# Ledger of designs, part 101: designed miniproteins, single chains, continued (5)

Each design is a single chain, and the fold is of that chain. pLDDT is the mean over its residues in the fold that is shown.

## One batch from the design tools (miniprotein)

Design m19499
Fold by ESMFold2-Fast:
Structure m19499 (fold): chain A 70 residues (1-70)
Amino acid sequence: KEEEIEKKIKELEEQAKKADPVTRSRLQYQIDILKKRYEFEKRREELKAKDPDGYNEIVKQIEEIKKKLE
């Protein structure tokens, strides 16, 4: 769910505030990736109703982003 992604971003932002500069940089990269995933999830929902081919393409891109986080 989108809510879970937002919650994860919040958690990482709070950790970054308390972290040393090196750890903060790593957390910022994870935050950036999650924000990109959130945007792709929104676009996926829009395309699902309008363009099935575009929907399939966006789903593949979301899976690529998930692999980078895991």
Scores: mean pLDDT 75

Design m19500
Fold by ESMFold2-Fast:
Structure m19500 (fold): chain A 60 residues (1-60)
Amino acid sequence: VQAQIDEAMNKSPERGRKLSSVMGASLVFSMDGEDPLAVAGDDPTAQLIARRIQELIDKS
């Protein structure tokens, strides 16, 4: 179990970097006056990410 966690940490950083890049781009588009949900369109995964970004903005 612990060894599997260590392997995930070695591989997960790459996924985390990609997610951070995508979220960064979405935040830039949001700062241009675009609604993050509108940018996400009809993709459920993109909508979930946009909702999390919007929640972070609302808490700012």
Scores: mean pLDDT 57

Design m19501
Fold by ESMFold2-Fast:
Structure m19501 (fold): chain A 73 residues (1-73)
Amino acid sequence: KVKELEDEIVEIVLDTLEKMKEFGVEVTPEIHKELYEGILETAEELGLSKESINRILKRIAEELGISVSTLKK
């Protein structure tokens, strides 16, 4: 199901950010942009709709406490 793919992508991204924080890696705006681009490319390769991509981005932005527009910067 599409929702299961969305949940997996969100979980992988958030787990990666958690590990980076634990290892003392600073999560910069440049890393946010790389994550945004990676999510977009992966979701498009998996054939996910624009609505699914927007849901993934919104969930990640909400967990990070930022807006989707900030993530795209």
Scores: mean pLDDT 76

Design m19502
Fold by ESMFold2-Fast:
Structure m19502 (fold): chain A 119 residues (1-119)
Amino acid sequence: LAKAVQDLADALIKYIVATSEEEKKKALEELRRAVKNFLAALKESEREVAISVARQLAKGIVELARELAKNKDLPHYKDAIEHLKEALDEILEILKPEEEDEAVAILIKGLEEAKKILE
């Protein structure tokens, strides 16, 4: 689980900071892979651990969205906001079929809150 969390964070950051369409395409492929690996690891984890991890990730993503939204008029923040919105949509598409899992449902709710903040 810890490695899957790290890989997901790394993939998300790479997508957010991508400066070319080539980088975005490669980063999106890595992000999709990282999300699927994270989902598998989350489901194999003990319920309390999975829920705790999902809550902390949801909180972190919401906090990131709030910080980006405060600085939306800066050029690099505009690109980061749009990329984060795109990444959140991709992650939600992978997670939503598994929403019956409590930890996944918690994460989905946090990602949807983050997306609303970036509107």
Scores: mean pLDDT 82

Design m19503
Fold by ESMFold2-Fast:
Structure m19503 (fold): chain A 61 residues (1-61)
Amino acid sequence: MHPLGLGLVRRELGLSEAQAEALAAIVEAGGTAEDIAAYLMSLGVSEKVARGAAEALLTLS
């Protein structure tokens, strides 16, 4: 995953560094957009925003 894409999603969603690292680990493990969106939704992010962020992360990877 591109570090810049992770940094942008982290700032946009207000994620901690630990939460951003967890996202990186999901992508590195071959996680799908659904896996990423589900993780973000578990943090209180809305489904629409979580899906958009997941697509952005995978596009930049």
Scores: mean pLDDT 76

Design m19504
Fold by ESMFold2-Fast:
Structure m19504 (fold): chain A 91 residues (1-91)
Amino acid sequence: SLDETLDRWIEIGRNSEGSKEQIEVAKEMVRRVENKEPVGPDDLDRLSEKSGLPRTAVGRGYGAVLYGKQRGLSREDMLNAGLGAIIETER
């Protein structure tokens, strides 16, 4: 389920060392979601190009943070969800 996937990503984010680029993208996603900034495909494409991360990793990171916010996760858990989604996608 999506909830089981979110919980797995939080665990990965908490227990894995992310790259600087992975951490910065996850932080940016949390910032945008917290500020209710619209994020479209072009924004995700630009973040992928700037970070060097795969577009699929950036997109899943965003989706994880957004869904985490809808579930009422803390900022820390939203960050770990986004980071975990990025890390798992690059495996």
Scores: mean pLDDT 88

Design m19505
Fold by ESMFold2-Fast:
Structure m19505 (fold): chain A 68 residues (1-68)
Amino acid sequence: SSEFPDVDESMVLMSLGVHRATGTLSDAEIERIRSLPLDDQMRELSRINRQSLAELEKRRQEEELLLK
């Protein structure tokens, strides 16, 4: 069905855009990921997103310590 492929591809494109904007991925790395099959793109982004979310959560926890 068209709905699932469209959703997955749009999510990949959104994630790549975010990582480009935050500097998590270079232009070259984004182009490399984009050349992969969709399932491999999703796996790479899953790994990158997990690391990015862990870093953001750590920063948020550190900021919360300032709220005593």
Scores: mean pLDDT 72

Design m19506
Fold by ESMFold2-Fast:
Structure m19506 (fold): chain A 71 residues (1-71)
Amino acid sequence: DARARVEEALRRLGEALAQVDPQEVLAAIARMQTALSALEEAVNAGDEEAVKRALAALDDAIQRIEELAAS
């Protein structure tokens, strides 16, 4: 469910902001915002393949934030 994944991603962003260097988190957030915009466009268009691609990009951005939070 794309909505649940976005909600979880935003929760993780909040945790990362509390625990890591804000400049590094802001750079990761910029990439995540791009992925979220692509996901929103794909969901609104009803394009399942575009949703899958946007979710993959979002996963990559979330992984970077998780790596920063683990630092």
Scores: mean pLDDT 74

Design m19507
Fold by ESMFold2-Fast:
Parts: structure tokens; C-alpha cells; sequence
Structure m19507 (fold): chain A 68 residues (1-68)
């Protein structure tokens, strides 16, 4: 599920100490669970996160590929 993919991404980001990115994805996951954002908005949000933290691109790209 999308929730499982985002939870796995959060775990990987937390293991790397990327706390700002963790907070971003946690908010996105909460908004998705509440029906506030779509799958397409999640993909856009992850692309934005990747642009802000290019060093996290491999993890973020893996999550995007699984959601698509």
C-alpha cells in the first residue's frame, strides 16, 4: 500500500538522521490517511523533497517507483 511505502521511507530517512525529511513525509502520510491529498500529490511532494535534499534521491526515487 502507499501507507506501507511511506512508512518504509520514513524508517530509512530516520536511520540516516534526515529528521527534516522525516517530518515532511510524516505530514504527507497523515494528509493522505485523512483523504486530504491524492496519490498524484504524494508523487509531487516526493519530487519536491528530492529537489530540496538531492542526497536522498535514491531513497525517494525508490518510493516514487513503488507508488507509480
Amino acid sequence: SIEDILEELIAELRARGAEEAVTYVEIMLQDYRNGEISREEIIKGLETLKARFPELAPLIDRAIAQIR
Scores: mean pLDDT 88

Design m19508
Fold by ESMFold2-Fast:
Structure m19508 (fold): chain A 115 residues (1-115)
Amino acid sequence: SAAERAEGQQIVEEIKKIAEEAAREAGRLLREDPGEAGMERAIEVILKAEDEISKLASKTKAAAEVQATIRSGGAGAISAIEDGVRAGDVDGAIERMREQMERTVEEVKKLIESA
């Protein structure tokens, strides 16, 4: 129905906002503290965003597929942070994390819109 499509669109917009805010905050934390402690705080931001997006996704017909996509995307973002920080490439870590989160949001959008 039109109401279901409008609700799905609102959920997608909220998911995008949460992901964008999390990417900005994680990037800020990594730039301020490029060591292990900053990495741990950035990962906590990603995990919190994953939980919030997963709860929003539970309201959609595609809940299981969206939740699986979020878990995979979150793991990819965390790996990008860990690998980049350990390599001494904080800017690369931030860029790869952002790209992973953007890809995850686009896949989530497709799943919700096709449901």
Scores: mean pLDDT 87

Design m19509
Fold by ESMFold2-Fast:
Structure m19509 (fold): chain A 90 residues (1-90)
Amino acid sequence: SAEEALREAVEQAKKLAEKIEDEELSKRIKESAERTLRALEAGDLEGALREGSLLTLELYKAAMKSKDEKLSKELIETADQVAAAAEALG
């Protein structure tokens, strides 16, 4: 389901955040991911779409600032997955 796809993509985003050297960016992604998961757990699909869209933006920002090409690619791929799953909720 779109909800399961979003949950999986968001949990991948949390794992990737641990590899981000910038502590502020890592913290923002983790906090954004937790807000998305909270909305999903509450059955707030509009909130999940909104928070997932914000998480997607933070993941793209982290990818643009990353000096690690492999990590940058993984952040972009995960951002695309979060965006696609969140869009499928609306």
Scores: mean pLDDT 88

Design m19510
Fold by ESMFold2-Fast:
Structure m19510 (fold): chain A 76 residues (1-76)
Amino acid sequence: MTEEQRKLVDERLIEAAEKDLGVDPELLRELFEGKLPLEEAIEKLSELLKISKVVAASMIAGREKALEIGRKLREA
C-alpha cells in the first residue's frame, strides 16, 4: 500500500466526518496515523466523534478494507 492511497482514504474519511459531524480533521489524522490497538482506536474514535463503538468499528474496518482494495488494484 502506498502513502498516497492511505492519505486519499484518510482524507475522504476526514472530509466526511468534518462535513457530517463537525469534527476537527487534525484529531482524526492523529488517530489514523497512531499505532493504537484496535480496541483503543475504536474507543477513542467513538469518544472523539460522539458516535457508537459499532459505528467507530465500522469506520475503521471500512478504511482498512478500502486500503486493501486499493493495494490489490495496484498489484493487479
Scores: mean pLDDT 63

Design m19511
Fold by ESMFold2-Fast:
Structure m19511 (fold): chain A 80 residues (1-80)
Amino acid sequence: GKIELVPDENVKGLKVLEVKGDARVQVTKGVVKVYDANGNLVGTYEAGDVFTPKVGDILEGGFTLKNVGTGTLTLGYGGK
């Protein structure tokens, strides 16, 4: 599978825009907080943890992610 790296910076409001196939990701550095599309906290993931994002999920924190599934994610900063 391709390695996809998210910027190693403190992010707020980074949205999961598209998910195709098995889009499992592993946190390789830092901590990410995942909120659903309604703003409810789904979980807090640390280095070594694997999770499957869903379309509309919001990622916050200082972290780096690696794609460990066979699918793809499209991420973007949510909404002006």
Scores: mean pLDDT 74

Design m19512
Fold by ESMFold2-Fast:
Structure m19512 (fold): chain A 73 residues (1-73)
Amino acid sequence: LEEGEKLFEQGRRLYAAGKALESMGQLEEAREYYEQAVEHFEEAARLYKDSDPELAAEAQALAEEARRRIEEL
């Protein structure tokens, strides 16, 4: 539980940092942060899958949003 929560929160921090870098025109750095956010969200979703399906779905949706942002850079 705590490990999944840490990964989910870290993913959100990385995603926010990626958005800040993107707003500053640092597109390559933003991509690296979004890629790390995807990995953290996907691992959190995996850990939540059997214990909290709703939280797993939220983490998976955020991973998908981060991937879409990478594609749109």
Scores: mean pLDDT 84

Design m19513
Fold by ESMFold2-Fast:
Structure m19513 (fold): chain A 60 residues (1-60)
Amino acid sequence: TSAERGGYAAGGAAGREAALAGGDPQTGKNMGEKAARSLGSGPAGIAAGAAAGEREAQLT
C-alpha cells in the first residue's frame, strides 16, 4: 500500500541517519518506527518503517 511505501521510505532514511550517528540495528528499528508514526502511517506502515530502519542500520 502507499502507507507501507511511505513508512518504508521514512524508516529507511531515519535508520540510515541513526547508523551514521553510531546507532545499532535496534536504534535504526526504533527510529524507523517513530518516523512512520509521525507520518500518520497505519500498523502496516509502522511495521514497514521499523523493518526498513533496522535494515538500513545493518547496511551502514
Scores: mean pLDDT 75

Design m19514
Fold by ESMFold2-Fast:
Structure m19514 (fold): chain A 90 residues (1-90)
Amino acid sequence: GGEIVQAAEEVSRAAYQLAQGGGAKGASEVNQLVHDGMVALEQGDYDKAIALFEQAKKTALETGKKFGKTDAAQQAVDAADRIIAEIKRM
């Protein structure tokens, strides 16, 4: 419950830092993927939720590399990995 919500907030904070580096479009896409992943999780579609969070990780890494915000990208990846790990324990 609370751990997934906290990790999603951490992804949003990292996405904000990506946007500050000029990666606003990629940051918006990361936030949309996290939102869609949380919706899939609420619907009980765990495979879809995991796929969406994996896509959020990829988008964050690509955005971080392009705009020189690799630390922010890694924070988003680490938080998304924590969400994926919690889903796999369900």
Scores: mean pLDDT 90

Design m19515
Fold by ESMFold2-Fast:
Structure m19515 (fold): chain A 87 residues (1-87)
Amino acid sequence: SELIDKVVEAVREALREVIPDLTDEQIDAVMKAVRDALEKYKNKSKEEIVRAVTLAVGLALIDYGVPPEKASRAVRAVREKVEEVLS
């Protein structure tokens, strides 16, 4: 899906800009969580997609050992980029 690919790449770009030292394992975990969320919410409103994606990113980052302050910054950057690609 073009929508899924655009959102996944926006998330990947935001993560690399905010937390450039993320491991491949951490990035892969976030990308999996994002793709799972998008498959479930792809036909929902922009607001629901943004909410589902940002929640998935935040939970995956915390689960894989990223400190809450860094995860919070990454979630904000992801929200901005995802909102832009869904406009």
Scores: mean pLDDT 85

Design m19516
Fold by ESMFold2-Fast:
Structure m19516 (fold): chain A 97 residues (1-97)
Amino acid sequence: SGREQAELAKKETLEAIEKKVKPEELYERLSKVVPEELALLGALYVAAILGDKETVKEYLKKLAKLLPEESLSDEEIEKLAETLVKNRELIKEVLKK
């Protein structure tokens, strides 16, 4: 179910953050077992925790392409990436529940 895939993605993302795995490595692992959007979200969260704004932007651009009508502009992606990096401690809390 989608819920089981989301739980797996959260668990693997949290472990990747703890073990300091690179965003690209987590994406490759998750893309084999969960839908593309969850693999991209996991990699995005790892990049945000690392403070890597440019990598966060790249994964946000890939996520935006999966949405109808490309919901985010380049400027919106820049602002969202900056916000995610600034709030990276909240990302850890959300993943831990």
Scores: mean pLDDT 82

Design m19517
Fold by ESMFold2-Fast:
Structure m19517 (fold): chain A 94 residues (1-94)
Amino acid sequence: SIEEMIKKLKKGVEDFLKFLPEEVAKKVKEMMEQIIEAIKNKDFEKAKELVEELGKYLLEEARKRNDADLETLARVFTHELLEALEELKKLEEE
């Protein structure tokens, strides 16, 4: 179900936040709340735009910090979020 996918997504986000600087983690959490709200509203176009904005934010933060590990984590996390959105969209269409 979409509800079970959202639960898995929330857990993945909580695990990811543990690897982030405090200020970055706070902003990611706020942005993820907006993404989850868009998913609940079945607005997958908005959710995708918000994930792309989140990815840009994380890459900018990684570059400011000269943090190659954060840059790698940002790319992986953004890709996994986009894959999760595609799977959620399929569940809604079925």
Scores: mean pLDDT 83

Design m19518
Fold by ESMFold2-Fast:
Structure m19518 (fold): chain A 66 residues (1-66)
Amino acid sequence: MKPEMSPGQKKQIENLKEQAALLMSTNTNRAVLIAKLGQLAEIFRKLGDEESAEEFDAERAKLEAG
């Protein structure tokens, strides 16, 4: 059984999604974007949002593949 996320954890997840959207909207160096997407995936895993972590890992993998 997984513990229910606190309102604070949900707020952190929403804030991280907003930061990710801002990051993706900035046309920056691809290598830097890959690194930041990997960091976001790790943060989402630590917060228990595995679905979002997998999504960010998939986007990072697409950028790495070209």
Scores: mean pLDDT 72

Design m19519
Fold by ESMFold2-Fast:
Structure m19519 (fold): chain A 91 residues (1-91)
Amino acid sequence: MLADLDPAQQEEVREMAWTLIRGLIAKLLLDGSLDEEEFIEFLIREATEAGLADPEEIREMWEEIKGLSREELQALIAEAEARIRAAIARQ
């Protein structure tokens, strides 16, 4: 459970999760391949159950990301991909 980790580990996990969620939202908005309402409901449920975010925080992030330019969305995807590559490289 997130709350059972030390504060530094909690912050690292939260920052990684937020970066990955933002990148995934950006990718799906650019691809236009998913039902946005079903996806946001799924994210709210999973993030809340994981203790990563409140439903309102996820909705605010979704509205913020929907307002971004194509270039800004691509930057979020690149950031998420860089985080994944860094995590894999540690192994």
Scores: mean pLDDT 73

Design m19520
Fold by ESMFold2-Fast:
Structure m19520 (fold): chain A 74 residues (1-74)
Amino acid sequence: APTPEQQLDALFAQVRAVLADESLSPAEKLQQVEALFGQMVALINGITDPQQKAEMQNRLRRLGAEAQEHIVAL
């Protein structure tokens, strides 16, 4: 089975793919990004290593800022 880190890396890649998809409306991008963020938060909450959890929380925060800038610019 994939590790939580591997699952998170796949979800981060999916968020970036959604943001880069020119066929999606801003509303569709927002809906898909929100769903993916919910999945990432659930996985991060399952991480038992405090350092790894903090690193993933920081990555999620940076990705959230990236997504917000992208969607607002549309």
Scores: mean pLDDT 81

Design m19521
Fold by ESMFold2-Fast:
Structure m19521 (fold): chain A 57 residues (1-57)
Amino acid sequence: MAELEKLLEEFKKAVLAGDYKRVNEIYKELVKLLGSGQEAAKLMAKAIREAAAEAAA
């Protein structure tokens, strides 16, 4: 779980920084950890919404 939390935080930082290469690398790691692209996609969508809301505020 600590590894998953680190990847999600790095993912949000990469999204806010516009670092699309890093975003893609983290996505692949999330898919490996979760063993499911659907679960990875749900967590990423939530993280993107959170990051976008923080950036817009």
Scores: mean pLDDT 77

Design m19522
Fold by ESMFold2-Fast:
Structure m19522 (fold): chain A 79 residues (1-79)
Amino acid sequence: NDLSKLQQANNQYQQALQQADNLRNQALELRKKGDDLLDKGRSGVDALILYARADELLSQADSLHDSADSHLDRVNQQL
């Protein structure tokens, strides 16, 4: 059933968007932790590691969103 396939694709799309938002929120928390380390005069190297992890999570979020958009487009084209 084509409607069932579209519904499944939309459900997967919404889940991917929620995961992308979760990754972005995690990235913001890592940046805040890095800022806190610098404010407390602690290790700048540890802060840089947290910032690098935050940037990686943001890249993963963008890739997940792009992949989800492409999948939804393919399903719509097949229906």
Scores: mean pLDDT 84

Design m19523
Fold by ESMFold2-Fast:
Structure m19523 (fold): chain A 70 residues (1-70)
Amino acid sequence: SLVEEAEGVREQVKSLEKVSDPKLVQQTLKHLDQSIQHYKQGDIKSAQQHLDKGLQLLAQVLKQAAEREA
């Protein structure tokens, strides 16, 4: 489900806080949390929009983590 996907991604993103920009990680988590909240309220469209934004921010977090490892 969308909630299970967002919760799983949230845990992965939280673990990156020490190897990426903490503010960017927190922004990513806020969008994932908003996605879960909207989905639970039955607002699937807003849930999907927040998930899409969260995934875009997650891509930036992962890029930063990879650049620090290189």
Scores: mean pLDDT 80

Design m19524
Fold by ESMFold2-Fast:
Structure m19524 (fold): chain A 99 residues (1-99)
Amino acid sequence: MKEDFDLEAQAAIAIISLAVAINALQRRKPTPEDEEELVRLAERATKVAIEMAKAGHKENAQAIVDALRDLLDAAEQAGVSPETIERLRELLKKAEEAV
């Protein structure tokens, strides 16, 4: 019960954090520091998606996967480095495998 509430809160935070990152990518060219923060946000979101899937919260896990895909698309359009794009693709695949 409390664990389910905590997971839903973490899922909401992950989705909002990814949405904020997408908005930032649309407003300015990312720096190397921005790219590292982007990967950290994606790693956190991926971990939350896996935990949601394990807990049986398939719809919440899928929402995070969809947000990660939107982030990858925004990162590619913003000219994020190929190395960072590959890291983001690996995280997306890992999240998709868990759902």
Scores: mean pLDDT 84

Design m19525
Fold by ESMFold2-Fast:
Structure m19525 (fold): chain A 66 residues (1-66)
Amino acid sequence: MDDVITKEEAERILKVIDNAPEGARSAGRTVDPAALERAKQAVEEAYKRGLSVGETAKLIEDAVAA
């Protein structure tokens, strides 16, 4: 089984991130646009490096926290 993030998985995660502001607004929350851009960059970097889904999730968490 290929545990590295696929292009399809990366695209799916990017769509979730792109829809986060709408979901947050519906919940009465504010999303930091800079954190979203860092998260998207983390997904792109993970895909380029051939990281696993778990490693990609950690990279996104670290990027959002920065």
Scores: mean pLDDT 75

Design m19526
Fold by ESMFold2-Fast:
Structure m19526 (fold): chain A 73 residues (1-73)
Amino acid sequence: SAEVEKKRAQGIALLNEMVKLLGERAYTLVYDPEVRAKMTPASAEALINTLNNNLSQGNALLAEADAIEKKLK
């Protein structure tokens, strides 16, 4: 239970960091490739890649938490 809660909190914290950096726009840029493509200085692409890495890591932590919870029933 405590390990599941910790991993979920860590995953959510990574997602919240993305939102905090750019507000609701950051979330849209990560999930909407069309918006991302219209906003294309090289520095913006590097930032978007970092946000996508945080998204992947956050989702992986949430998946690990779910797997542990299923083991505990």
Scores: mean pLDDT 74

Design m19527
Fold by ESMFold2-Fast:
Structure m19527 (fold): chain A 69 residues (1-69)
Amino acid sequence: KKKEEGARALLTLLGASGFSDEAIEQVAKELGIPVEEARKLYEEGRKIANDQEKLDELIAKVREYLKEQ
């Protein structure tokens, strides 16, 4: 079962990492996250791409999510 918080953190991290809208929306579909929510998450990631503290928090959440997949 996919954990929503971790899945959302992954989509945000993909946005911060320079992935395309189309690529992130495909990942969102696989995770069961609505495209409209995914768009908000990856745009948020793009806004924080140069904020190392926020990126470190995001990476920690994604790491925990991936351990359970």
Scores: mean pLDDT 78

Design m19528
Fold by ESMFold2-Fast:
Structure m19528 (fold): chain A 64 residues (1-64)
Amino acid sequence: QEYIVTFKSGFEKATSEEKANIVKPIGGHVVYAFSGSNTAYVEVPADKVDELKKLPEVASVDPV
């Protein structure tokens, strides 16, 4: 499923690849990273959304 992920403060300068590496261990991938923003459009398996919300780099997760 697809989500808008808001990362914690400090990730405004993170590249799309850096944001992808945060979600990769849970089987997630970045569809689009918003430049100069803490946000990314991310796809993860439906059963992994709770793991996504618990990642230390993640502030919030909103369904698309």
Scores: mean pLDDT 78

Design m19529
Fold by ESMFold2-Fast:
Formats: structure tokens, sequence, C-alpha cells
Structure m19529 (fold): chain A 90 residues (1-90)
């Protein structure tokens, strides 16, 4: 059933990639599948997360993806500071 969970997340990430390529914004409902995919650290899921980030999603989704893909605490902290700055501009 772990394989079924991976296939389900992969399909969801592919749907998100298609939405971003169409210029649609990813809303808060996509946060949970992004987090689950990042936690599993599966190579195919991580590559899909990178593809979504490269497809230029809305700012909030892009920063969330950069945070989840960050490998070091230092990188995560830098991204959080950028997210705070963007929030203050709003």
Amino acid sequence: KKKEELEELKKKLEEMLELVKKGEELDASYAEPLLKAAKLRDKELLELLKEIREADPNEAARLSLEYLLAESEEEKEKILEEMKKKREEL
C-alpha cells in the first residue's frame, strides 16, 4: 500500500504541475500533498516538486516548495525570512 500512496501523490503532483503550466494559482488545499511528497523524499516525487517550482507557480507556492526542497536548516531559515518579507509587502 506504500506503493499506492506514492502513485496517488505522484498523480496529485502531476495535476498541480499542469495547473501551474496553465497559469492557475495553487491554493492552500495543495499544501498537504506538497508536504507529504517532500517528507517521503522519493526521487520521482522530489523531481515533480522541482518541476512545479521551475514552472513559476504563484509566489506563496514557490516559496513553500523552496522551503520543502531545502536540504539544510540554513537554507530553510533564509527562505522563511524571504516569506516574511513578502508577507510584510502585502
Scores: mean pLDDT 73

Design m19530
Fold by ESMFold2-Fast:
Structure m19530 (fold): chain A 104 residues (1-104)
Amino acid sequence: DDDTKENQALGYAGIGLANAELSAELLESAQTDEDLRRAMSYAELAVDSFDEAARLLKSLGKTDYANQVTDLKDRLKEYAERRDAKGVREAAQEAYKVVKDAVK
């Protein structure tokens, strides 16, 4: 069911954005190694959610959009590893926008 898959892709992208925002906020406020580990855990959840959104878009034949989400997901991971909160937010916001545009 294409409508169900489109709704699921957008849902996963929303979860990805929310977890990326939490990761970025923790990266900005981190004072301990535990805070950094929690930030990385949220970034990992964001990456997994965008990966699932990309998988759903690919199953809908929206391969170009899926590839864009995958590239942005990989950039989000790199930004999180570099502790670049702004990069994490910007990559996640763009990935969400790509998924939203794909399901319209």
Scores: mean pLDDT 91

Design m19531
Fold by ESMFold2-Fast:
Structure m19531 (fold): chain A 78 residues (1-78)
Amino acid sequence: MEALRRRGEELRAEALASPVKAEAEQGYAMGEIAGRGSADVEQAVETFLKSAEEGDPATGAVHRAAAGGALIAAAEAA
């Protein structure tokens, strides 16, 4: 739980360092919602990470933040 929480925080912090800070925060929030309510959290996380890899490096930070949010929410809900 703690490890996933810290990873989620790290991903969010990296995303917030970008010029798209507000969108990065929204991405993180969306990820947390997915992690809390979705039974398919692993699939959601994988989708976010794939989007990050396929997109621009800067835009990828937003998707990684979403993946982090989903992971932290799922870990704490478990």
Scores: mean pLDDT 68

Design m19532
Fold by ESMFold2-Fast:
Structure m19532 (fold): chain A 61 residues (1-61)
Amino acid sequence: MELIPERILKTIEEYEKNGNKKALESLKQYLIDLYERSTGKKISFEEILKLMKEEIERVKA
């Protein structure tokens, strides 16, 4: 299933802006689990954000 990185990043920013810490933590864990299942390797949430931003820039080139 294909994720839309722009929408995910916007959702993360909204959770951070609204102080919805529990929803943000759940989303972070979901993304980590998804990437680990897809790649078979451990990855940090910060690295996931970097990859999503790079993908957005790549498709907007």
Scores: mean pLDDT 74

Design m19533
Fold by ESMFold2-Fast:
Structure m19533 (fold): chain A 108 residues (1-108)
Amino acid sequence: SVVAELEELKKEFEERMRGLIERAPEEARPEIERLVERALETLDELIAAARAGASREELVALRDRIQGILDEIYRLMVRHGAPEELLLEFARMVAEFMGRLDAIIDAA
């Protein structure tokens, strides 16, 4: 089901982000953690909306909010001098995560 796929995607996202935060510039970590919590809260809103039978348009709006938060995390890491390898790893993870999220929404 769409809900089960979103719940699994949320678990994988949380685990991957936890590993990335530990490697992020120490000065940026508290703000990154705050942004990750906002992304997880928005994912919970998306899961609840999907469970309630919300329109594709509503799900896409929540997806776009998640993308904005992830873009903010990327900019924050760049600003604080995160190594290029970590930035590339984060960008790839975001592309994979958002691609999977889009596929789940399109199947709803």
Scores: mean pLDDT 89

